# Designed miniproteins, single chains, continued (4), part 96

Each design is a single chain, and the fold is of that chain. pLDDT is the mean over its residues in the fold that is shown.

## One batch from the design tools (miniprotein)

Design m15329
Fold by ESMFold2-Fast:
Order: structure tokens, then sequence, then C-alpha cells
Structure m15329 (fold): chain A 80 residues (1-80)
């Protein structure tokens, strides 16, 4: 389902962030991840993708890289 794809991606992304970011930046990621999970539960995938984009920005990705990842993630959710 779209929710399963979204949750699996978010869990992977948060684990990645925990491996590379400082505790201070991780607090910001955890707040965004909570909002992203709430958006998944509500079926609000536009808000979910927005929060994922902000986590990717905290990881140091460019706007172009973020848009490419979000487009692929949306395609995978739409196919599920």
Amino acid sequence: SPKDVAMAFLDWLVDLARSVLSPEKLEEVEKLAKKAREAIDAGDFDSFLSYVGEILRLLGLSDEEIQAILAQLKAEMDAA
C-alpha cells in the first residue's frame, strides 16, 4: 500500500539520519519524522513528501536532488 511504502522509506531515512547527523540536528529530524508519520496516518501524502524533503535538506542534499528523490518516492507510492 502507499502507507507501507511511505513508512518503510521514512524509517530508512530516519535510520540514515541517526548514523550521520549530530544529536542537535537529530532533534529536528525526529520532529519532522513525527509530523511525517501523522501525515501518513491521515493519508496526507503531499504533507508527508514535504516533511521528507525537509529531512533530506537537513542531510545536506540540494533542491534538485530532493525533487528527484521525492518524484521517485511518489511514483513508488502511486504504484503500490
Scores: mean pLDDT 89

Design m15330
Fold by ESMFold2-Fast:
Structure m15330 (fold): chain A 80 residues (1-80)
Amino acid sequence: SPREQVAALLGEEILRFLSRPGGEPLAGMVGTLLAQLLRSKSVEEQLKVLDEFLKQAEATLPPDDFARLKKIIDEIKKIL
């Protein structure tokens, strides 16, 4: 299901951040995104949540982490 695919993709990113020193705040940020997506009532709301996250992530994350998360989010947008 789309819900399971979203949880798998973002869950892998959460685990990736948790596996590195100092990654806990970034894992928390991705975890908040996952919670918001699972609580969204429509695809339109999910797309707004993803776009809002990308704007905040671009300002907050290192460029390599942002580029990776953008690719994952683009994949999520294809399965919604």
Scores: mean pLDDT 85

Design m15331
Fold by ESMFold2-Fast:
Structure m15331 (fold): chain A 60 residues (1-60)
Amino acid sequence: SSLEEARRLIREAVRKQIENAPAQEVNDLFKRAREVAPDLSPEEFTAMIREAIAEEAKEK
């Protein structure tokens, strides 16, 4: 689903941001997530980012 794809892209963006990847790569992933799920509110998007950070922490 579009929501699952948005979550995947957000997790990739968060991971790259933690790894100090170029801002352009991180921004491109967030932009793609927004394009896949344009109906997400800013609050929902922020919640997904927080969940992605938690998921990244769990993986290690």
Scores: mean pLDDT 80

Design m15332
Fold by ESMFold2-Fast:
Structure m15332 (fold): chain A 84 residues (1-84)
Amino acid sequence: MYSPVAQSLVDIALKSYDEKTKSVKLNVTYGTSLPIGPITAKEVAKKLKELGVEKINLYSRDGPGSDISMKNTEEIILKSFKES
């Protein structure tokens, strides 16, 4: 079952959907510049792929102290998306 956080992130991403490229923009930070956790990242990636998204354009808000965690979240999203 997808978490409410994952569902909210999917809904926000879908508002940026480009039908020509089948792509969305996804913010890898939740709330106040904290990276989303690996479980939520996997849920978001899989749900977007189920909905026909073929490419995710990742972005983050600038914030203190999360560069490594943001990269790990990006890798989890892209890997889950490819493997789904």
Scores: mean pLDDT 66

Design m15333
Fold by ESMFold2-Fast:
Structure m15333 (fold): chain A 61 residues (1-61)
Amino acid sequence: SLPESIAKQIFDAGQRNGLSDEQILANTKKAVDDNLNAGLITEEEGKKTIDIVKELLKKKK
């Protein structure tokens, strides 16, 4: 799904660049905002994207 694709892309890029969990989450929120403003996702899909990134961040420990 589009939420999963966005979440994985941001998480993977953040991990590759050595970003903190907080920075990865901030980047996710920015990407969600950008996609909402562009009409590419719904608010529900935006929340799902953030939740997926939060789960990925918890799982990596």
Scores: mean pLDDT 84

Design m15334
Fold by ESMFold2-Fast:
Structure m15334 (fold): chain A 62 residues (1-62)
Amino acid sequence: MDDDLKFIKKLEEKLEKAKTSLEVSMVIVGASALLSMPTSSEDIKKRAKEIIEKAVKKEKEL
């Protein structure tokens, strides 16, 4: 649980600092992994979805 929350915070920071499509894609992959885990809480999955939405939007702006 704590590791998932820390990982999400890292993904959010990486997304804000991402300058290339590759960096954005890496954030999407990381967030998608959390969504695929049956042990992830609904809060973690919700935050992962929000990161993916922000990443997709940012990728279109690059």
Scores: mean pLDDT 79

Design m15335
Fold by ESMFold2-Fast:
Structure m15335 (fold): chain A 67 residues (1-67)
Amino acid sequence: GKEVIKTTVTDKAAIYNKVVALIKSKGKKEEEVKIEVNGEKFNNLEELKRYLATLKPGEEVEIVLEW
């Protein structure tokens, strides 16, 4: 399956929590889900969290989750 989240960076913690909640809602473990943000691939939620921390408020992000 595949889910796409398109949003503007205003609350980075809320974006991260939304991704975590979505993965859990699908009954998947972190390692079972491929994470991509704006075409950049991440191996785990910790890498995603670090990447989100580098973004500026008002930037647009497209997060793709695939399993």
Scores: mean pLDDT 82

Design m15336
Fold by ESMFold2-Fast:
Structure m15336 (fold): chain A 81 residues (1-81)
Amino acid sequence: GHMHEEIIERARKIVDETLEEVEELLKQGKRKEAELVGDIGLGILRIMLGVAKVIGDEELAEALERLIREFERRLAELLAK
């Protein structure tokens, strides 16, 4: 596959695994740990986006921006409970 497909797949895995960890921690009453895990996941995705922008890969950057927006929305919904 193209390099951008592999990066997007890795980013999706980070989103899914991070949200699963956040939800599990929240169910255990570990809100501080859930917030930290969410922040770490978001940080990793933002670094990936920064790299895409530096190398001039507009298609990858747009895909990562969409994933970050979806992740931020879903994370906020979980943390609001």
Scores: mean pLDDT 87

Design m15337
Fold by ESMFold2-Fast:
Structure m15337 (fold): chain A 65 residues (1-65)
Amino acid sequence: MAEELLRLALEKNKTTSGPPISREGLERLATEAGLSPEQIEELVRAGVTQESADVALEEHRKRLE
């Protein structure tokens, strides 16, 4: 579950551009998707954008249906 969202965010980051996700955005992802602190650090290291995170969260929600 959380691992799939992390994978989706990293994949979307390959095709999106923009400012890196804010700390507040990362905290929201942790709350809504249950990401661990280690997974949050992985997203920060990868330079995930707010756009890629939003797209990944939407895709993840669709997969839960």
Scores: mean pLDDT 71

Design m15338
Fold by ESMFold2-Fast:
Structure m15338 (fold): chain A 83 residues (1-83)
Amino acid sequence: GMMDEIKKKIEELEKEIEELEREGVRAVLQGDLATLIAITERIIELYKEIAKLKSKIDPEEAKKYEEKVQRLRERIAEIRAQL
């Protein structure tokens, strides 16, 4: 049903985020701040998509993903300040 489709989409997005987080760790280790920013911006877009999907089934959990978006945007600003 529609709820199972939403759950599958969220699982796919979570797997993409996990892969990007591994790439982000590599970027940090290499001091590649530009790549880290690009990866973090992609993770933000994926969290926004998850928040939108979760808003239909669990609004409280959707808010947690919106908070993750805000924290990552702040982190990008901090990284840019160090460039």
Scores: mean pLDDT 87

Design m15339
Fold by ESMFold2-Fast:
Structure m15339 (fold): chain A 83 residues (1-83)
Amino acid sequence: MPTLDQLRDTAQAVEDSLQKKLDNGKKLTDAEVAAADATLASIRAAAMQYLKQAKTLDEVIRVTAVALTITGAQFLLDLLKKR
């Protein structure tokens, strides 16, 4: 299982990539959309497993931060899908 830091880094990399495409007026290919969607689904599932195992408030906060980054990346992906 990836670490929380690895999940956060992956979510941030997807968000940064999508934001760069949006800022540059670039469109995603269908393959890029499918790849981003699959990656976000995978890291969301891993984050949910961490949440089930959380024993401290700090752990819940860390998982929630990853989930928020995933949500932001999904929002950008959905915007790019509509364009």
Scores: mean pLDDT 83

Design m15340
Fold by ESMFold2-Fast:
Structure m15340 (fold): chain A 80 residues (1-80)
Amino acid sequence: MKGLVQLDDGTIVEIPVPKNMEELIDILLEKGLISEEDAEALRKFFEKYPHAEKLVLEKLKDKNNPLHLGLLVLVAKEYS
């Protein structure tokens, strides 16, 4: 099963469905879709808000409204 991520330019990228947010962050880093600074913000955000993991995993499966990566990173930086 593939997850979907939308980039700031509207490009949709398929990724493997991660088991948790650490795997998601590792996949995004490996694909060059986020910076190390973005990854650190995301790690802090999911540590502070562990309930957000389930919402993000469900969002990755949403073909009609894919996860906006830039928005996720902005939220993580604001609230971490």
Scores: mean pLDDT 83

Design m15341
Fold by ESMFold2-Fast:
Structure m15341 (fold): chain A 72 residues (1-72)
Amino acid sequence: MTAEVRALPSGLGGGTLEGRPVLAGGASGKPLAELQVGDEAVVVDLATGAVYRGTVTAVGPDGSKVIEAVPA
């Protein structure tokens, strides 16, 4: 499952996972803005509270992150 997220001032990221609204952050508590390709991330579905774990696979020129995620 693919999540696309952008950094928020709180250190978390906001975006979508397959069109669903999510929050994301580093699995170790690292701020989303500091995540690089290969870093682990946690993604939380805002509607259900379901948790996904994933890996950052791309960083966009605007600082957006692409995370490939699976259910935790």
Scores: mean pLDDT 80

Design m15342
Fold by ESMFold2-Fast:
Structure m15342 (fold): chain A 80 residues (1-80)
Amino acid sequence: MEEKLERARQLADAARGAYQILTGSDPEAGQRRLQAVAGEEGALVQAGLQELAGDRELAIEGLKRAYDAAKHAADALEAA
């Protein structure tokens, strides 16, 4: 249970990091967040950013949805 909660929080942190890069609010901190999230989840977020490089608004919207989904999963696991 704790491992699943930790992973959901890591996914939320990865989405937040990508959002910081795209909005320019703190791209260095965002890059470090993505590097800290080990495994396929961080790589998938990076790949998604590259595919959407020409459509920044769509990329930002997608990251907000990903963050909300991961946060909801973490909250649900914490409540269980």
Scores: mean pLDDT 65

Design m15343
Fold by ESMFold2-Fast:
Structure m15343 (fold): chain A 64 residues (1-64)
Amino acid sequence: SARVAAAEKAAKELVKRYAKLLKEVFGLDAEGSYEVGEDYVKLTLTANGKTLEQLLSIEEVLAR
């Protein structure tokens, strides 16, 4: 759907921004990924062998 497609685009940009911030502010090499469901977006960031997951609604991701 158009809503899911918009959420995927927003999630991709958000993950990219988080990885860039971790690199620039904290000097951390981070790998990011995302998963979009019917009513959720899950962001995953891995740095220095540690994994952080953030679960957001589609509305939250689209609002940014």
Scores: mean pLDDT 81

Design m15344
Fold by ESMFold2-Fast:
Structure m15344 (fold): chain A 77 residues (1-77)
Amino acid sequence: DLLERLSALGREIRELRERAEELGDEKAVELTEQAEKHLLQALNLYLRGAPEEEILREIDKAEEYARKARERVEEKE
């Protein structure tokens, strides 16, 4: 379910951003901003009924940026 995947990713990005800001990691914050940008693009594509392939490409990009942000914040905790 694309909507469930988008919802879960949105919560992860939000939590990662909060942790990055608390740690003062400007690079991690920037990565969460990139993740959010691609998540919003995926959501807009979903709402417009775009092809699933296009939606999944944006989700994959958002997940990749979230992964990089998570790696940075986990190394500092």
Scores: mean pLDDT 85

Design m15345
Fold by ESMFold2-Fast:
Structure m15345 (fold): chain A 100 residues (1-100)
Amino acid sequence: MLPLPKEEILKKVEEELEKLLAEGKITPELADFLLERAKKIINQNNPEEQLKMEKELEKEFEKYLAEKVAGVSMEDFYKALEGDEKLREELNARLRAFHA
């Protein structure tokens, strides 16, 4: 497929986060954090700066998870999204416990 315009990529990110929120898979605070960081990365025109921002997001996300959802890493989050059903249920339980 041809590369999507930046605005269209951002819209898809917003739609996926909205879906995850509706399904109770993430908290509103996590969705806001991810959307804000995605906007900054997508609006960067320099590939080296984009890669640096992605690495900074990884570190900030790991810190966020450590503070809000103890014991969940970014790798675990991605595995849950990719279809590890057991890890997804465990992540969802931790996110719900944080929100409760």
Scores: mean pLDDT 63

Design m15346
Fold by ESMFold2-Fast:
Structure m15346 (fold): chain A 79 residues (1-79)
Amino acid sequence: SELDEKDRKAVVELLGEEVAEKVIERLIEKGYSEKEAIELAHVAVVALEEGLSAAEAAASTGLSEKKIREAIELVREAS
């Protein structure tokens, strides 16, 4: 969808293409859909850039804190 494309672009802008694709692929390998993987990667990157905790990101987005925490760990490992 267009929202998935915008989220993917935001992740690429913040991490670079290679790291962004690696994070998204690893989330898909963990069982998330492509749409969920892109959304989680975007939320994780924004949380790290703005100094937000996984709990704060979950409160602002309505997404699972556990899923956001997992995405944040993958971003840190790939960077």
Scores: mean pLDDT 82

Design m15347
Fold by ESMFold2-Fast:
Structure m15347 (fold): chain A 89 residues (1-89)
Amino acid sequence: GRRIRNNEDAARRYRLLAEAAEELGVLEAAEYFRKAAELIANGASKPENAAKARELRDQAIAALPSPEVYREVLERAEELEERELEKLK
């Protein structure tokens, strides 16, 4: 049910954050977000994978040059998510 859907949503968000960071040229941050997405997608049932994904997210944020670039990554990821969700309807 709802827990599985929330893990799928989290994996999608990390994947889209990785795509957004790659589009903006922040390749190190993109790599960390991609690893977080893979951990949730392949092992969402394990609590340790959720903790590791959060650690990777924090490393991705630390790899960003400024809070402004992080805002741009978030905005772009939200645009990508909206387009993907519209195609699933």
Scores: mean pLDDT 77

Design m15348
Fold by ESMFold2-Fast:
Structure m15348 (fold): chain A 94 residues (1-94)
Amino acid sequence: MDLSSLPEEDVKESVINAGKTAISIAPSLPVSDEEKEKLIEEAKKAIEKAKEGDLKGAADHLYEVSDILRKAGLYFLSNEIRAIADVADAVAKS
């Protein structure tokens, strides 16, 4: 399947939902308060970029969210968010 052919609106909604999920779990993560704050900031930026139609910018911020989740030991969620970022990046390049 060519990821660049996915509906842009569905990809935007996936990015927004991923960002909201990251923000909701941030307070409970086993990381420093600085890393929690960075996660929330990056997730908010990903949501903003997706709403603006900047899927490349949204993907870049979701990669940062994924990295912090990996550091927190949430490997499954990190991999899911990275997959959403990969889709957003692919659609942006089409």
Scores: mean pLDDT 83

Design m15349
Fold by ESMFold2-Fast:
Structure m15349 (fold): chain A 80 residues (1-80)
Amino acid sequence: DEDLEKASPALREFYRHLTELFRRMQSPEDGREATREAARKGLELAEKYGDPEVAQFVSDLARAAGDPELAARAEEIAKK
């Protein structure tokens, strides 16, 4: 339902992108790079839509990828 999806459109787009990236993974090194790229893309979506749920998810993902500066930026959006 599009009406329900409008509540978190950025999160749905982010999940779809994340799934496709991880589907292409062939190695642990590749997985870390894909996670970092997904986190950066998710941050752009969180900034554009002002979605705190996407920002929280991106913060967790960035920490897992070893990118604390990106995690901090996402946390600022989520704190809103």
Scores: mean pLDDT 70

Design m15350
Fold by ESMFold2-Fast:
Structure m15350 (fold): chain A 100 residues (1-100)
Amino acid sequence: FEKIKKEVLEEVKEYEKKLAEAKTEEEALKILGDFFRWLIFKVEELIENGEEKEKIKELVEEAFKKVEEAISKMPKEVAEKAKKLLEETKKQIEKMIEEY
């Protein structure tokens, strides 16, 4: 699990870097969407591998906190759209973990 936690946190850092380098709203939202799709797939993998629900929840919460921080640094209009996408992703992942 420690290795997986490191991989997720490294991906968050790469995402933050890409987001800071984004030149347009469309590019920023695409980067965010790509990251969330990766995170959902990673959560599915962790569930399939029988990882403890509590460990998956902690990891996802840590990743979301870092993403929320990155979103807070974005222009207001982009941040509002990014927050909506984040909330939709949170709901989807919570459902996946609860149903497992």
Scores: mean pLDDT 80

Design m15351
Fold by ESMFold2-Fast:
Structure m15351 (fold): chain A 107 residues (1-107)
Amino acid sequence: SKIEEIKKLIEEIEDLLSEAAQYAAEKNPELDVDELIEKLVEIRKLLEEALKALEKGDFETAKKYLEEALKKAKELIEKFLKDDPEYAKEVIKKIEELYKKIKELIE
């Protein structure tokens, strides 16, 4: 059930990123949607690699991929929500809280 709990937390991170991306695109119609999608795909791939590592019991590799995904997620939010810094901070805080819960389940 620990792996199932972590999977649910990763899904919540993906949902938050999708919601933030949709908000950014709606707020700024001149936004580079192709770049936004490419960055979201990169983050999703890192999260998928983390899940694969977790299923194999490789917690060290999983933690590394999760840390890389968190870094890229923060960079994406800061870049595409540059004009809404308060919302960007809120989204980043929620993602960091979810990451902390995952880390506690791994450690």
Scores: mean pLDDT 85

Design m15352
Fold by ESMFold2-Fast:
Structure m15352 (fold): chain A 69 residues (1-69)
Amino acid sequence: MDLSKMTGEELLKMLPGVGEELMKKIEKSLGRPLSEMSGETVAKHIALGLVDISEEEREKLIKAIEELS
């Protein structure tokens, strides 16, 4: 799947276990609406630990994103 062809919001909505509260935390951490960022950019920031979420949430998101590739 080409993450550069979708928004961060579209990417996160496809991932299992991602609710509105987790999306809001990621959006706030990145300082920009998820709809204004590519899925690739959001995935990269999650993988680099640049979002203010728990370690457990981050590991779960990384695994789910890798399963989309």
Scores: mean pLDDT 80

Design m15353
Fold by ESMFold2-Fast:
Structure m15353 (fold): chain A 83 residues (1-83)
Amino acid sequence: MEEQIEQMKRAAELQFRYNVAGVEPAPAEQEELRALEKRLEKEGLSPEAIEAGEETFVELLAEHYGIPVEELRERMKNREPTP
């Protein structure tokens, strides 16, 4: 369980860098993300691991855009564009 939570947080960090920060991840980081995604898909995700990953990603997104996490969650629920 603990390992899966850490893997989801790591995947969220890598996804944030690639998809939001616009930073092309190094080949090793791209391979790491793909390996994590394959492992987690095969093993099945616990609700706790999913929540940890989502929370990490949302926190990073909110920090990147300079808005509160609560505001970002509202925007995501309403499918509103990010600032």
Scores: mean pLDDT 72

Design m15354
Fold by ESMFold2-Fast:
Structure m15354 (fold): chain A 74 residues (1-74)
Amino acid sequence: SMDVPQNFVQMIQRIFGVDTVADTIVQQIIDWMRTRMGMDDQQIQDFMSGRMRFSDLSTADVNDFITFVRNLIA
């Protein structure tokens, strides 16, 4: 599996107001970014590390990401 920066986990916790995120949930988010957003491993790493920001994504991709993660965490 891809290395997950702690800042990405903290970003998810902050945005969705959750105390913890299971590793399996994080891996599902990564897989979703790969399969649904068409991101390669470098783009996923750039996004998780903060090199690529939400402002670099389309409004549609941001909305889809937020909807997917909200449904997954709820």
Scores: mean pLDDT 82

Design m15355
Fold by ESMFold2-Fast:
Structure m15355 (fold): chain A 99 residues (1-99)
Amino acid sequence: MERFEIIEEAIRKASEIDDPEKAIEVFTKGLLEAGFLEEEEAEKVKKILLEMLNTDDEEKRKKLEKELLPIFYKIQVEKAKLENTLTEEELKHMEEVIK
């Protein structure tokens, strides 16, 4: 629950930022705080996204996107795992509180 709320808040805060570099910074920090990324992975994602933002070379952008795919796949897996854990914790909590 809390980890999912952290990522949702990070997305919301990033969407409110007009500066795309700052938005990338807030987004990657949110993923790190939620535990979807390790510090090294967060730094790599930030660097790649900033390079994509600053390049006009379509071939270079395409290569950078391919570098992000395994990391984004990991995020997707961690999110699904968190959702399953959240559901079990929430159910147990409700059973204990409600009876």
Scores: mean pLDDT 67

Design m15356
Fold by ESMFold2-Fast:
Structure m15356 (fold): chain A 98 residues (1-98)
Amino acid sequence: MELTLEEMKKKVRPTEELKAFLKEVGIDDDEITLQELLGALINYLERKGLIDFRKESEESRIADLSGTPLAKLFGVDKIDLRDVKGLVERLKKYTEEV
């Protein structure tokens, strides 16, 4: 599916696994946009010190998820925040269409 701005603004319903993560970041909505989900993921990584947007380097855009709930949720130890499409596709696996 092509990632468009309109698609990013569509509301989706998180599954129980993703909803548990969202509650940890202070979101308890039954329906949320993909854009808001991506924002919540990025905010979580920054808050945990796993990324630093103040640093301009390739390594500063790769988050090490080892030992976090996200490593278990996504089934990977690292994610590249520049791969927005891949991140959204991972999040979509834990959402249902409204």
Scores: mean pLDDT 74

Design m15357
Fold by ESMFold2-Fast:
Structure m15357 (fold): chain A 60 residues (1-60)
Amino acid sequence: SLQEEIDQSMELIKESVENLAKAREDAKKLKEQGYSKDEIYEILKAKYGESIADTVMKAM
């Protein structure tokens, strides 16, 4: 139903926002620990997925 589609979309948006915030914090910590941009990208991609990893790395 339309309501189920809306609820699912809202949940995905919320999860994406939360994961993006966590991924940004993880990227910051990894950078402080001396990891390269390529290493940070692979770690974030494995943990949060490619879309979030791409978004975080583009902002760095």
Scores: mean pLDDT 81

Design m15358
Fold by ESMFold2-Fast:
Structure m15358 (fold): chain A 68 residues (1-68)
Amino acid sequence: SAKDEKIKATLEELMKEIEKYGSEEEVAEARRLYEEAMKLIDEGKSESEEFIKLEMKIAWLRGEAIAK
């Protein structure tokens, strides 16, 4: 759906910023969470609490990466 495509695009942008500014450990953790989030979207669970927690954690890691 258009909503899922927009969510995927947002997560991809967050990952790009983490890869640009983050440590190796931050990038590895973010990639793991990103892959889990993508699986949930593919399962139609993009509105689940599990997905929201993963999205929030990725956003938090992006904030930590930039705050150096």
Scores: mean pLDDT 85

Design m15359
Fold by ESMFold2-Fast:
Formats: C-alpha cells, structure tokens, sequence
Structure m15359 (fold): chain A 94 residues (1-94)
C-alpha cells in the first residue's frame, strides 16, 4: 500500500537526518530535506527505490567532497545490498 511505502520513507528519511545532524553535515541534511517530499509522495516500490538510490548517490557525492570516509562506507553498503533487501521486504509486505 502507499501508506506502507510512506512509512518506510519516513523511517528512511529520519535515519538519514539523524546521521547528518549527528555529524554536523548541513549540506547532507539539506539534500535529505529537499528529497523528503518526493520520497513521501512515492506511489510505488519502484518509484521509492529509484528515489532512495538518487538520494544515496547525492549524499555519497557530498561525503566524497568532505572526505567523510565513514559516511561513504555506510552509503556504499546501502547501495550494494541495503537497497535490495529494502525492496525485497517492501514487496513481501505489500
């Protein structure tokens, strides 16, 4: 359901905002806040996953500019397996 996708988007956005705030990364926080309305408005798993990939790629670019190796590793882990697991779980729950 669209409601379940929205709940997943809310949790995902909250996690990224918390990480950006904890690290004082105002540029990453701005990227998450700009993408948040699109993620919350996603009407399908495919659209949501596409937006999640786009967000993570933008965050990775900012992390590289800042030399934030820890954030790059976390994003790479999400891009390599985390997104696939998330997509599978959403498909199983819908």
Amino acid sequence: SEELIREAAEIFVLSLKNMAELTGDKESLKIVEEMEPKLLAAKSIEEFIKLVRELLEKLREEAEKKGNKELIRAIDEMLEDGIEVLEKKLKEAL
Scores: mean pLDDT 83

Design m15360
Fold by ESMFold2-Fast:
Structure m15360 (fold): chain A 63 residues (1-63)
Amino acid sequence: GAQADRAGAAAAVAQPMSNEQGRKLAELLSRIPDGTQTPEQVREAALEAGMSEEGAEAAARAA
């Protein structure tokens, strides 16, 4: 219902990534020098992995 729609949007941000997106993100990040990953590079890699912009921003913030 309408109440679930708001909770769904929050859950999409809280759920960092699916297994497939996580694996793709890890593979893309492996191409970046491991000692110098920046939040911007993490966000771009997350977007390439098929994550939403909100999910990519959350991943970048976690880096």
Scores: mean pLDDT 65

Design m15361
Fold by ESMFold2-Fast:
Structure m15361 (fold): chain A 88 residues (1-88)
Amino acid sequence: MEEEIREGVKQLRELGVSEEEIELIERGIVEGDPRGKAMALILGAERAGRSLEEQLALAERNLAQAKDEELRKVLEEAIRMVRERLAE
């Protein structure tokens, strides 16, 4: 898990994501911040070529199936972030 996160961060650097954004994501993941984990999920979905609408639908489906309260908080933050980006 930790090694997979580090590999993901390296790939984000190779894609030209700013060091400031990478530091925020990495800090959020390490500290257990739902926002950091939500951002990592959104970036992963963008790398998979999913639209914002597809990301929203997937996050909502996953939230309906989520049993863990921590995972639910991450998915709720991801949904909020995607909705905010769709409104901009």
Scores: mean pLDDT 67

Design m15362
Fold by ESMFold2-Fast:
Structure m15362 (fold): chain A 114 residues (1-114)
Amino acid sequence: TPIQEKAQEILDLLREGARKARELAAQGKYTQALGVLRITLEEAIEKANELYEDPNASEEEKKKVAEILRKAGETLEELERLWQDPSVSKEEAVEAGLKGVEEIIKLVEELLKS
């Protein structure tokens, strides 16, 4: 369905962003990894908002998308907080961001199973 196609786009975007961030982190490029995670979360939120506003989305699909939006927003806020905190290493900030992205991926996978 068009809803499943958009959900798949969000899933692919999140997986690609997490992969790139991990590759950069493995090279010690934590600031670049944080940048990739921020952009990935911002783009995922934008696409999820489009899906939430889609007139073809059922009420049950909209509830699942709202949960995705909530988790993505919380993850982005936490990522920005940790990135700006001088007591937190950039590596720890990347690890927290990746954990949040993995949780969002699981929510999108559940939406696709519906």
Scores: mean pLDDT 90

Design m15363
Fold by ESMFold2-Fast:
Structure m15363 (fold): chain A 73 residues (1-73)
Amino acid sequence: MERIAALEARVAADPDDLAALEELARAYHEAGDDVGALEAIERGVRVLAKQGVISPEEAEEGLALLAERKEAV
């Protein structure tokens, strides 16, 4: 939990830190928190879309899939 808290603090200080978001998603997944992992991935997808790294269509598809998975959990 301390690792997750430290990573969340890092993301709060720099919301565009993709490396911190990637580590946060892995940390939540390792802890068995699938919803937390999906939320961290959602944040990463939104950052990638804002930076123009992925297309708006790719971002929309990714976010829709993640929302469906969160409802299933």
Scores: mean pLDDT 78

